# Designed miniproteins, single chains, part 97

Each design is a single chain, and the fold is of that chain. pLDDT is the mean over its residues in the fold that is shown.

## One batch from the design tools (miniprotein)

Design m3588
Fold by ESMFold2-Fast:
Structure m3588 (fold): chain A 102 residues (1-102)
Amino acid sequence: SSINLELIKQLEEELKKQPDNYQLWYLRGDYYYENGDYEKAKEDYEKALSLAPDNYVTWYNLGLVYYELGDLEKAREYVEKALSLDPNNERTRELLKKIEAS
């Protein structure tokens, strides 16, 4: 959407000032994902993950991105890692079932 594109542009300027803030990388990745820009979402989530590797939500979102890109092997790998960090997360379990059914 046009509003997401304006927010992405604002986040680009903020990231120049705070390149180690994983939450800004994560947030821009979310906006790219919402716009269907899965490759750009992947790059931003990978950067967020490099800064905060124990954040299970980023592992989960990378699993979603790989699923949308049709890389079911990578989708499973990332979702299983997210589940290992939060074993009782029903959303992560449901995504894993969806990948296994594909």
Scores: mean pLDDT 87

Design m3589
Fold by ESMFold2-Fast:
Structure m3589 (fold): chain A 50 residues (1-50)
Amino acid sequence: MTFEELRKAVKIRNELVKEGYKPPKLSDILEILKEDVTFEEAVEKLKEKY
């Protein structure tokens, strides 16, 4: 895990919290990011799991 991957995961978590969603585990966000998805795609996938 790189520092940039961690920063992206934290930004995704913060965006979901800002929109009123339950904060996902950082590990769950990192697993989604391994699929070479965009920031927007990762946010949408996590919203579907809410």
Scores: mean pLDDT 76

Design m3590
Fold by ESMFold2-Fast:
Structure m3590 (fold): chain A 66 residues (1-66)
Amino acid sequence: HMMTYDYTIRNMDTGQTILSGTTTAPTPQQALDQARDAARQTGLSGTFHISLFQDGQLIDSGTITV
């Protein structure tokens, strides 16, 4: 079964939030990977921090360098 997650992506060098959105995935890990893909698609380079939420609760986080 697919779950809905909210994510926020922040540039770790500048502290700016570059993207927020929602995604659906069967697991938090796959939702986090979808958020990483969204960061890549911005065309911005840098190190980004991703926060993943479900029902308003922070459930996972990750980083990506592009």
Scores: mean pLDDT 84

Design m3591
Fold by ESMFold2-Fast:
Structure m3591 (fold): chain A 61 residues (1-61)
Amino acid sequence: STEELVEEAKKLAEELVRKIKEGKASEEEIQRMEDELVRLYLQLDEESQKEFAEYVRKLLA
C-alpha cells in the first residue's frame, strides 16, 4: 500500500541520515541506499511525496 511505501521510505531515510552522520558507512553502501530511496520516492503519489519531503526536512533540522 502507499502508506507502507511511505513508512519504508521514512525508515530508510532515517537510516541513511544516521549512517552519513556516523561517517562509518562505505560510499557504495550510501549510494545503494540513496538509489533505493529515490526508487521508493518515485513510487509514491504526489500527496505522499509531499509528506515524505516534509518528514526529511524535519529529520535534517
Scores: mean pLDDT 84

Design m3592
Fold by ESMFold2-Fast:
Structure m3592 (fold): chain A 115 residues (1-115)
Amino acid sequence: MRRAAELLLELLASIPEVSPALVERVRAVLDAVGAAESDPLTWARRAAGAVTELLLDDPSLSDAAREAAARGMAILLRALRGEPEAVVRADADDFVARFPQLAAAVRRAVEELLA
């Protein structure tokens, strides 16, 4: 769980429009969910919901930045759920084609979560 949270924070911090203050707000939310949830899938679902609410409420983010965050989170959740490696990697490749600046962060997250 802690490592999945760190990988998500690294991905969000790699989005240029995501401020350090927003990353710290996401960290606080992930820490709070982690303290309450021991099941990885329940944690992942609650964490994704809470982070999505934070991102939707931030007026400084473009639609492209929100798309990057939502798609990145979806890929990490699919990897964490143990979906077929080929499906997760195909989603990551499509994501990297759309958001090449996030390639290193998303590929690192996928490799660690699929291992």
Scores: mean pLDDT 79

Design m3593
Fold by ESMFold2-Fast:
Structure m3593 (fold): chain A 55 residues (1-55)
Amino acid sequence: SEKEELQEEIKRLFEEIGKLMEELKKTKDPKEKSKLAQRILELQERMRKLNEELE
């Protein structure tokens, strides 16, 4: 179903965010930290919009 497809996409985004957050914790370069933080925020916003579609 369409809901199952949205749930799978949300799951993939959650896993990608988790990986990026772990990378952020290991990163010492301020420029790379900023890039990772921006990417995490973009993915979190996308996940928020998909969750809104499920409601």
Scores: mean pLDDT 85

Design m3594
Fold by ESMFold2-Fast:
Structure m3594 (fold): chain A 71 residues (1-71)
Amino acid sequence: MSEEDFEKIKEAIALVREMGELLRREGPTPEAIRRAQEIAEEAKKILEGVKDAEKLKKELDEALRELLASL
């Protein structure tokens, strides 16, 4: 894994974490949910450039579903 791939993975994880903190702070409002989904899609887009990140994309999808189900 290259340093660029590692940085992309790190960035995607940071985005997902910020999404969770945003939803926790704002609550389950339509605007917060919409923004959270946009952030999640951006994170997935970043990971599309990393072939070995298929498992991470799956984990992000599962984390997003659990997060939204918890609202």
Scores: mean pLDDT 73

Design m3595
Fold by ESMFold2-Fast:
Order: sequence, then structure tokens, then C-alpha cells
Structure m3595 (fold): chain A 66 residues (1-66)
Amino acid sequence: ISEEELNKAIKLLRLGKFDEAAKLLGVSRETIEKMRKGELSDEEIAKILGISRPTAKRIKEILQKL
């Protein structure tokens, strides 16, 4: 995933547009819900999205605030 696509996905997640964010990230809506519920580790999120662990941690924190 590109940095630009990742930033767009984060913006969609903050707006509660989970279906659009999931499509942009190339994952299922169910994967986003698992992230939001804290069912996935930072390492698992990093592997699924093809991003660094620190970036995965930031996404997880954003989703848990919502």
C-alpha cells in the first residue's frame, strides 16, 4: 500500500467510513471490525496491511478511539 492510500484510508476511518476504508486497504469489513475490537495485534495488522509496526499501532489507536 502507498503512503498516500494509507493516509486516505486513515481519513476514511476517522469519518466512520469503514466499508470505503476496507476497500482502499484491500481488506474485508470484518478485518476492520477485528482491528476496532482489539482482536488483532500490531504485528498482525502490519502483516495484513503491508505497513510498519509503528504505523499499525497508530491505526489501531485511531480505531479504538472510535
Scores: mean pLDDT 79

Design m3596
Fold by ESMFold2-Fast:
Structure m3596 (fold): chain A 70 residues (1-70)
Amino acid sequence: SAEEKKKELEKELERLKKEAEKKTEEYLKSHPDLSEAERELVREITEGVIEIAEAVTKLTIKALEEEAKK
């Protein structure tokens, strides 16, 4: 059902966000020689990717909800 797919997408998004943040911090911790500017850039890239993933997931859920309404 559309509701099941919605729940799967929401769970996947939460998992991806958690993994992205965790892996980013692990990467930064394992590379102490990175400059502050490089560390900031890595975090900004992670934040941008998460924002895109959230936006795409939101759009997909909306499409599924509209399809289920028919």
Scores: mean pLDDT 83

Design m3597
Fold by ESMFold2-Fast:
Structure m3597 (fold): chain A 71 residues (1-71)
Amino acid sequence: HMEKEIDASVYLLAGAVAMVTGDYEKAAEYFKKAIELDPKDKTAWNGLAEAYRKLGKVDEAEKWQKKAEEA
């Protein structure tokens, strides 16, 4: 396969690292970019929802979690 230098897997990894370090705003940004590159990856949708929950943005978290269930 011909891979791009920056693809969904890179953003998924960056998001996971940001979650571990407690940088939830960056985690949300990285997971959102991963979704833009691969909208069928439920891991990215779930990660975004969890990041918003950690930020206290419950409404956003519920919205993205519902989308993860539909993806």
Scores: mean pLDDT 76

Design m3598
Fold by ESMFold2-Fast:
Structure m3598 (fold): chain A 101 residues (1-101)
Amino acid sequence: PVPNSSDDELLLKALRGVLETARRESRTPAARAVVDAAEEAFELIVKGDVEGALAVLQRTVSPEEARALVDTLVAILNGEGKGLSDFAALLQRAIDAAEAA
């Protein structure tokens, strides 16, 4: 489904809120790099550049984690049974993995 412009704007604001919270909670350079890549990838997905978003994320996270993050964001934007909590959980897992490396 295509959301109306108001609902789309609220959804984009909410997703940006998740990213802003992750940035505020980032304590290490590795965590900040993941959040920065996720913010850049999110803006690329909003513009329809899914391949560019994957490439950006793969600089910081595994190909599997990059695909999961992109697929979840696309599903949220398309109303396909994913929510903000799914994105937040995957983003946190990517941060944890980067910090463990």
Scores: mean pLDDT 81

Design m3599
Fold by ESMFold2-Fast:
Structure m3599 (fold): chain A 100 residues (1-100)
Amino acid sequence: MAEELMKKGKEYFEEGKLDEAKEYYEKALKIAEEVGDKRLVAEALANLGDVYGAQGELEKALEYYKKALEIYKEIGDEKGAEEIEGKIKSLEEHIKIRKE
């Protein structure tokens, strides 16, 4: 169920339907938290970061990416952690450009 919700969220995100993508990722996050699937929790948080970033809510996107990064590091997912660290770095540089 949670994996199907994640898939639907990704489909909506790719179509530019950001509000629908957010709804499905939030539903997937809730189920992943209830079942204790830390990897899926991290993935849902990262995808919510992508949605907030696409909506221009850069500080909120950064918050969600940092939450996802903490979990990826906790579970030893080096590839997941590296991917999210890259997104954080890119987003922080973009925030600096907008601040100046």
Scores: mean pLDDT 85

Design m3600
Fold by ESMFold2-Fast:
Structure m3600 (fold): chain A 79 residues (1-79)
Amino acid sequence: SEMERRKKVIEESVREYLSTLTEEELKKRLEEMKKDPERHAAYIVFSTVVEKYGDYIEAMAVLLGMEKEKAKEIAEELK
């Protein structure tokens, strides 16, 4: 179905993007968002999701539209 195709495109795009980042880079981006008044809402959203999942890569995958199970798999894969 088209919905299944869209899910695969999202998964592949998120995997490609996150494979270019380390947990350290994501932590740095979070700190940069915290200091920027224009990005404060994004900081609140990201930090809340990180606290819920306990992993920066998993949290970012969820925020980028991946299903929870797939986000967990990608976080483990990219270690």
Scores: mean pLDDT 78

Design m3601
Fold by ESMFold2-Fast:
Structure m3601 (fold): chain A 74 residues (1-74)
Amino acid sequence: SLEEEAERAIEITKKNVEDYLKNNKLTPEQVKLVKEIAEAFETMVRALLRIERLHQQGKSPEEILAEMEREAKA
């Protein structure tokens, strides 16, 4: 399923980030940047998953945008 594919992508990314941080001597600022990039990726994947679910439910692009804006304000 799309949810399983999204979760797999997030899990693989988290593992790769952990392996990268473990195997490289990074500064605290570099560690922070890598973690922020990983968090942004997870947020993006989950947002794209939500958009696709609404699309599969027959929502138009305008309806999807309105629904996402409503959910963000709730």
Scores: mean pLDDT 82

Design m3602
Fold by ESMFold2-Fast:
Structure m3602 (fold): chain A 60 residues (1-60)
Amino acid sequence: MTEEQLMKLGEYIEEKTGVPKEVAAEAVKGALEGGGTKEDIAEALEENAGISKEEALSYL
């Protein structure tokens, strides 16, 4: 995933949840570096951004 794609996803999450795009993008990046699936990304968003896994999965 490119840095632009990470920021775009972060902006989308910010629009839906109010979580800062930088926080959302960093959570997604960390999960991807760990070989993350969509579920791992959703878990990282729950832990780092306070978005529920179910809600995060709906954005992915």
Scores: mean pLDDT 77

Design m3603
Fold by ESMFold2-Fast:
Structure m3603 (fold): chain A 106 residues (1-106)
Amino acid sequence: MPVLERIEAALARHSHIPPYHISAFHLEVLRLLGKATPEELAQLERLRREHLTPEQWELIERTAREIAELYREREANRDNPEKSLELARRITELEIQLLEELARLA
């Protein structure tokens, strides 16, 4: 299935779910990369406590760890545009898979 069609299908399913899951995912990636502000860390803790099931958080945490590692690899390969694009595609595919699974779990 083309990537855009998969994103559109996942977003259509996700439109009925509060966007807290995607916000929590982005904040967890920022936390793992050491780029989150204290305010963002407080927001992540609230989202985790008030809006996520344990199963949803486990999925988000696992995917965020994988993506944070790919971002570190991409940073280490700044001088290699082919490798950087390959890693970017893998990150995008993992984000699509996360969105599909979060839509299923909600």
Scores: mean pLDDT 78

Design m3604
Fold by ESMFold2-Fast:
Structure m3604 (fold): chain A 57 residues (1-57)
Amino acid sequence: SLEEEYRRLAEEAVETHKRLQQAKREGASPEEIERLEKEYKELVERIREVAREKAAS
């Protein structure tokens, strides 16, 4: 269901954001930080898409 997909994506986004913040605190490589930022952005954009689909349903 869209609700299950939304929940899963939200959980993944929270976990990715935690990893990103940890990587920044620990001075991870610029490449690792950029990868995590890209993953987080893609998850947020997908969450917005699912939210729009849920609103239309």
Scores: mean pLDDT 84

Design m3605
Fold by ESMFold2-Fast:
Formats: structure tokens, C-alpha cells, sequence
Structure m3605 (fold): chain A 86 residues (1-86)
């Protein structure tokens, strides 16, 4: 059964939350909740196995974002949810 490691990072690359989830949907939802709790952010950038898949809203919904649309300023100011398959 697939498990996922979720790491929530601030704009400076500091880990603010780390946990495991039993599904990708749970990983995104919990990561978005952690980002909202720690940063008050409306969304976070989501990476799965090192690939940008989009931005996650606090409710766990994902909006697709192309890598070329993400600037260095976005990466410095937006929380990152890093999800890895275990």
C-alpha cells in the first residue's frame, strides 16, 4: 500500500511540519492545513517526487501550475509542500 512522506517548508527552506499520509489526497490536504497554520497562506506549491504538480489551497484542492510560471520570488515567499512516495 502506498505511503507518502510530507514535508512543509517555509521560504527559507526550514522544515515547519513533517508527517506521513496514506494517500496523495491526504498528503496534500494535511500539507495545505500545515502551511495555512504556520504561514496563514492561501496556497502552497506542491512537489511530488521532486516534480511541481501545482498549488494546493487550504481545502486541499489543487490548481495546475507549469514550472515555467513559477519564479524565484514565488519560491522564496510561498510555502512548499514536498511529498515523497515511501
Amino acid sequence: MEKYKVTVLDGDGNVVAEFEADSLEEAIRKGAEAARKHFGADYALVFVDGKLIGRANADGSIEPVKPEEVTLEDLEKTPVIRIEKL
Scores: mean pLDDT 75

Design m3606
Fold by ESMFold2-Fast:
Structure m3606 (fold): chain A 84 residues (1-84)
Amino acid sequence: AYEEGLKLYEEGRYEEAVKKFSEALKADPNNAKAAFYLGLALYKLGLYVAAAIAFDEAIRNASEDDTELIKEAREKKAEALSKV
């Protein structure tokens, strides 16, 4: 589901990517990368509040050692909230 979501996201198929990343999170709720890409796909759809929530989930579920994901999720969350 996560890898399928990435392919759909790269193809610009954001609504379908959201479905696949949501399936990945249902299978593994601690998948910080799936939450991050869910946020990116929601952001592309203009769903900024939902995107900010997904980025926040990515931050909460990220390993402390995954500094790049945490940094990008914080930056994207702030960007999404600036659009509301």
Scores: mean pLDDT 83

Design m3607
Fold by ESMFold2-Fast:
Structure m3607 (fold): chain A 71 residues (1-71)
Amino acid sequence: MLAEEAAERARELVRELLARGYSPERAAAIAAAAVSIEAVAWVVEGRISVEEAREMARAAAEAAEETAREA
């Protein structure tokens, strides 16, 4: 499911950013933004709907914040 894919992508990005020395707050913000940018690109390409992109962005933000809080 797109939301699960977005959440997992955000978790991967947070872990990578934390490993590179970013703060939890910055890691979460960057990861959520990166997934949102990808979702917008997929809407522009006609691959997904705007509603699917919104769900991806929400799932990514939640997953990024949760992963960063547990670091």
Scores: mean pLDDT 84

Design m3608
Fold by ESMFold2-Fast:
Structure m3608 (fold): chain A 56 residues (1-56)
Amino acid sequence: MEKLKEKLRELGASDEEIQDALDLYEHYLKTQGISKEKAEELALGYVEAVRRAREA
């Protein structure tokens, strides 16, 4: 989780966006059939999408 938090911060995510992404990551980890790697990818993708929307 610490490394994911660091990656999100490096992407320029706000504290709120980091918290939302971590909540999403935890949700996916509890979902049967979602790997840890896939959950991390989905959390990072969420932040990328939000940042793209802000930059548009």
Scores: mean pLDDT 75

Design m3610
Fold by ESMFold2-Fast:
Structure m3610 (fold): chain A 95 residues (1-95)
Amino acid sequence: EERREKAIELLKKAIDILAEGMKRASFDAQVDLTLLLMQAILIRNALERGEYEGAVEALDFLIEQLRKLAEEHPELKDQLEKAISYLEGAREALR
């Protein structure tokens, strides 16, 4: 329970950062960022329902895609790195 609650808290922080990033992103970055934001929300919703199957794998995939997006869009790098840090914390909490 505590691990799940901590993971959800950290994931919510990452979601907030990604949503703020969309306000300043180029159109191309907004498209990719919107898809990754939706994935983060789906993972959060699954955890809130007690659905843990594949949550770590989904977080690992999301982190990898965000790192790639940060490389492609340097203007978002600081925001994406902060979001990645929270997502890594969420993954750690689920172990």
Scores: mean pLDDT 84

Design m3612
Fold by ESMFold2-Fast:
Structure m3612 (fold): chain A 76 residues (1-76)
Amino acid sequence: MEFVEKLKELGVKVVDKTAVFPSEDEAIAYLEKLIEAIKNKEVVDATRFVLTAETYDPAAQDRLGALADELIKLLE
């Protein structure tokens, strides 16, 4: 997945690290912060994203999907 490369093309400063999230709530918070930083043209520590937890919480899944769609629109 070329996520990190797309962020660099947008002028985002990326640290080559793996971000590991133990829960969907932490992943949601990080993605919200990342989207805000991209919109504001700020430097972000955006790396390879690994979600280590699986959830059956539909609200968390809906939020992750909405944030992913917003991020994709920013990258296109």
Scores: mean pLDDT 57

Design m3613
Fold by ESMFold2-Fast:
Structure m3613 (fold): chain A 65 residues (1-65)
Amino acid sequence: STREIAAKLVAVGIAFEAGFAVRVEERDGTLVVTNVDGSEEAKKVLEEITKRVEELVGKAEGVNS
């Protein structure tokens, strides 16, 4: 969806700046941001990334693998 693409641009940009990788998927109207890197730094920053995606794009939730 357009919302998923927008969320990917935001989340991937922030994650790249922080030095790790994330995956973004839209499920039942919620944007799910998944930490696929598994690093401790990525886990700490995931909540901030998720919040910014929610503020800029739409309802979002962060998940650590």
Scores: mean pLDDT 76

Design m3614
Fold by ESMFold2-Fast:
Structure m3614 (fold): chain A 66 residues (1-66)
Amino acid sequence: DEERRRKIEELERRIAEEEKRREELMEELRAAGDAPPSEIAKLIGRILREMGEIIELELELRKLKE
């Protein structure tokens, strides 16, 4: 269980880091109102990628907690 607890803590830390990165990208998107459409599309793509990583990590965390 100590091993499982360490894995949970590691996943929670990684999720928090990815969520921070996603929030930073969301703030960049909010600030980029006058940016070209191509730059907006790139930011959206990065946000979606981060969301995907967060979902993967949360699924792993859920499995460990069950």
Scores: mean pLDDT 82

Design m3615
Fold by ESMFold2-Fast:
Structure m3615 (fold): chain A 67 residues (1-67)
Amino acid sequence: AQEYLEKGKELIDKEDYEGAIKEFEKAIKLDPNNAKAWEYLAKAYEALGKRDEAEKYYKKAQEIKKA
């Protein structure tokens, strides 16, 4: 899980937002309760200008933190 998060962050630094999304999706599949994975997924979508998707994933992250 952590390995995919770190890989996603590296891809964001390289401005490979599509690649970052794939890595964060892998992290979420392994641990769907990892709020940070949802936050990073939201950031990647926000960087691509996909604000609706970003808002959806930020909400998921907040729900996990509240639980």
Scores: mean pLDDT 81

Design m3616
Fold by ESMFold2-Fast:
Structure m3616 (fold): chain A 68 residues (1-68)
Amino acid sequence: AGSPPTVMRLPAMEGSAALARAVQEAYAAGLPRIALTKAGAKVLTPSGVVTLEEERVLSPRAAELLEA
């Protein structure tokens, strides 16, 4: 679809907790698809695409959570 993704801004924390919650929300929605980008991470949920753009480089913890 040509619709722009929904932008989710990570809190002032290292972002791992916000990414974990986004992943849990996507899993609860059924079929999560997660893509890491230079500007952050995109999480595909059944209701749409969420883009995480607060961090240019994810912490190792956040990257592990997105890969899980």
Scores: mean pLDDT 47

Design m3617
Fold by ESMFold2-Fast:
Structure m3617 (fold): chain A 63 residues (1-63)
Amino acid sequence: SMEQLEKAINEAEKIAKERGLDISKLTTLEVARIAREIMKKTGVSVETALNAVSLLRKKAKEK
């Protein structure tokens, strides 16, 4: 759902900030680690967590 996706995006941003990571420059391993943490914190599916990281990266690269 859109609510689950927004929750996952917000958590992804928080995790990246806490770990000092630049969302626009994430490695594949960093993406996987953030997705795993989103799933633990929010209970969303792996597909939703990965989609949230991808959307956040796209927005970060556009701004």
Scores: mean pLDDT 80

Design m3618
Fold by ESMFold2-Fast:
Structure m3618 (fold): chain A 84 residues (1-84)
Amino acid sequence: LVPELRLSTTLPADRLTVEEASYEETEDATRLRLVLRASDGRWLRVEATLFRDGSFEHRVERSPGSPLSAEVRLVPPEPPLPDP
């Protein structure tokens, strides 16, 4: 089963440039890092980690001075009926 990672920001996608995108797979986890830059020079850094035990962590950093925000969510894979 492969979970899906979703990202939402307060700026529309057409106003953000992907400055850096990296994917790192380790023995214990898969890490995704994104750096997004707005036209005014402000930036967002998004880091998401999916551990082999199924736990998920995310971290969002932003440039000071401008209240940019981002939310990262892990979407469970299909079929997800609730089990006991």
Scores: mean pLDDT 66

Design m3619
Fold by ESMFold2-Fast:
Structure m3619 (fold): chain A 72 residues (1-72)
Amino acid sequence: SELLEKIYEKAKSLSEEEQEKFLKEKEEAEEELKRLLEEGRVLTPEELALKEGIEKLVEEVLKAIEERKKEE
């Protein structure tokens, strides 16, 4: 949680190019979690917390990008 919050705060101060790199890293992490789910095993509490944190972080970053576009 703290790590994700720190990354998000850093992302808010990043350039658009750096934000795109952040979103790519997020996508790779989501694909890894999806592979674990497709293996048919139950996620550990730590893995579930990471998944939820990534999803929330992505939504917040995407919303910030959309708001920036609207205010052009």
Scores: mean pLDDT 63

Design m3621
Fold by ESMFold2-Fast:
Order: sequence, then C-alpha cells, then structure tokens
Structure m3621 (fold): chain A 60 residues (1-60)
Amino acid sequence: MIDEEELKKEIERLRKKAEEYEREAEELRKRGDLLSAEILEGMAALLEGMAGWLEKLLEK
C-alpha cells in the first residue's frame, strides 16, 4: 500500500523541480544557450508527466 501523504510529497517535489528547471531554461534562453534551455525544458516536461501519473494514483 502506497502512503498517500508520501505520494503527495513526491508529487510536490517533482512539480517544484519541474518549475525550477523551467526557470533555469528561461535564463539560458536569455543568454542564447538554446541547447541547454531545450534540455531543461525536456526534463521539466518529464517531471510534470511523472507528477501527473502519480496524481492519478491518488484519484480514487
């Protein structure tokens, strides 16, 4: 049995990291480092996808 409180903490952590990567990607774009920005955007998208998948486990 997955602890609901523990799962919520993981979802929050993933979303916070995704937001952090999006902010870093935005700064990299401002500097003209488009490749690094694109990588961080991809990482943020993956973390958001994982958070959404875990959130479905809480929907009962």
Scores: mean pLDDT 81

Design m3622
Fold by ESMFold2-Fast:
Structure m3622 (fold): chain A 99 residues (1-99)
Amino acid sequence: MKEEAIKLLDKAIDLLAEASRRSTDIFEQVEITLLIMTVYLAKKAVEKGDYDTAIELLDFAIKRAEELAQRSTDPEVQRLLQEAIDLLKKAKEVLEKAK
């Protein structure tokens, strides 16, 4: 379960990085970069066995990513953000079941 959550988070980080590279909006790139940092911290919490902190960080990341997806005008950026959101939600579910 821990390994599954980490794999999902790594894939989400890759998708967010691709979204940042595709975005032509500097402000959107900054917001996606902060989102990547939040997911990275959630991954570190999972590695330490701190699932409560990981879940809280993922809740924050999911909300922020949903806001960004709604504001983005680039369909490809929206798609990448939505795929990342789906992976973050799945990672959260895996962690909640591990408790």
Scores: mean pLDDT 88

Design m3623
Fold by ESMFold2-Fast:
Structure m3623 (fold): chain A 96 residues (1-96)
Amino acid sequence: SPKPILIIYTRSNTDSLRRSLQTISSHPLAPNLTIVIVPRGSSDSTISQFRSLADQYGAQLISGEQASQLSSQHHTVTISADSSDDTIRRAIDLAN
């Protein structure tokens, strides 16, 4: 079976995305997941910051259209970058 995908929607707050990625990376089931980041209405400078975070944490930066296509073909769980640590942990458990 293909790896489940955790989709993270993010708009403007790079600190929220960093925190969420740190929480995900500390989870023992994180290596079993494909992590994708989807910018929503973000500026080019913010997208560049998201790209740097994606590269640091081994995540992929994709468009909303690409995320919709992934959801139709794979088991996906979606969260917001501003989600609580409990919500993130629950999403990882649900994905696996």
Scores: mean pLDDT 85

Design m3624
Fold by ESMFold2-Fast:
Structure m3624 (fold): chain A 59 residues (1-59)
Amino acid sequence: SAERQAAIAKAMNEALKLPDKEKGIEYATEKAREVGSEELAENVRKAMEDAFALHDELA
């Protein structure tokens, strides 16, 4: 649903702003698990790991 997608997007954006990337990844993953499926949580975890890796490369 649109509400589920918005909740996940918000959680991912908030997680990327956290100074601790491990906590950020866990936060977004748990929110995805709460509002979606385990498969969605795993996909969000991978997306967050990739986003933090890209940020580290550009820093």
Scores: mean pLDDT 78

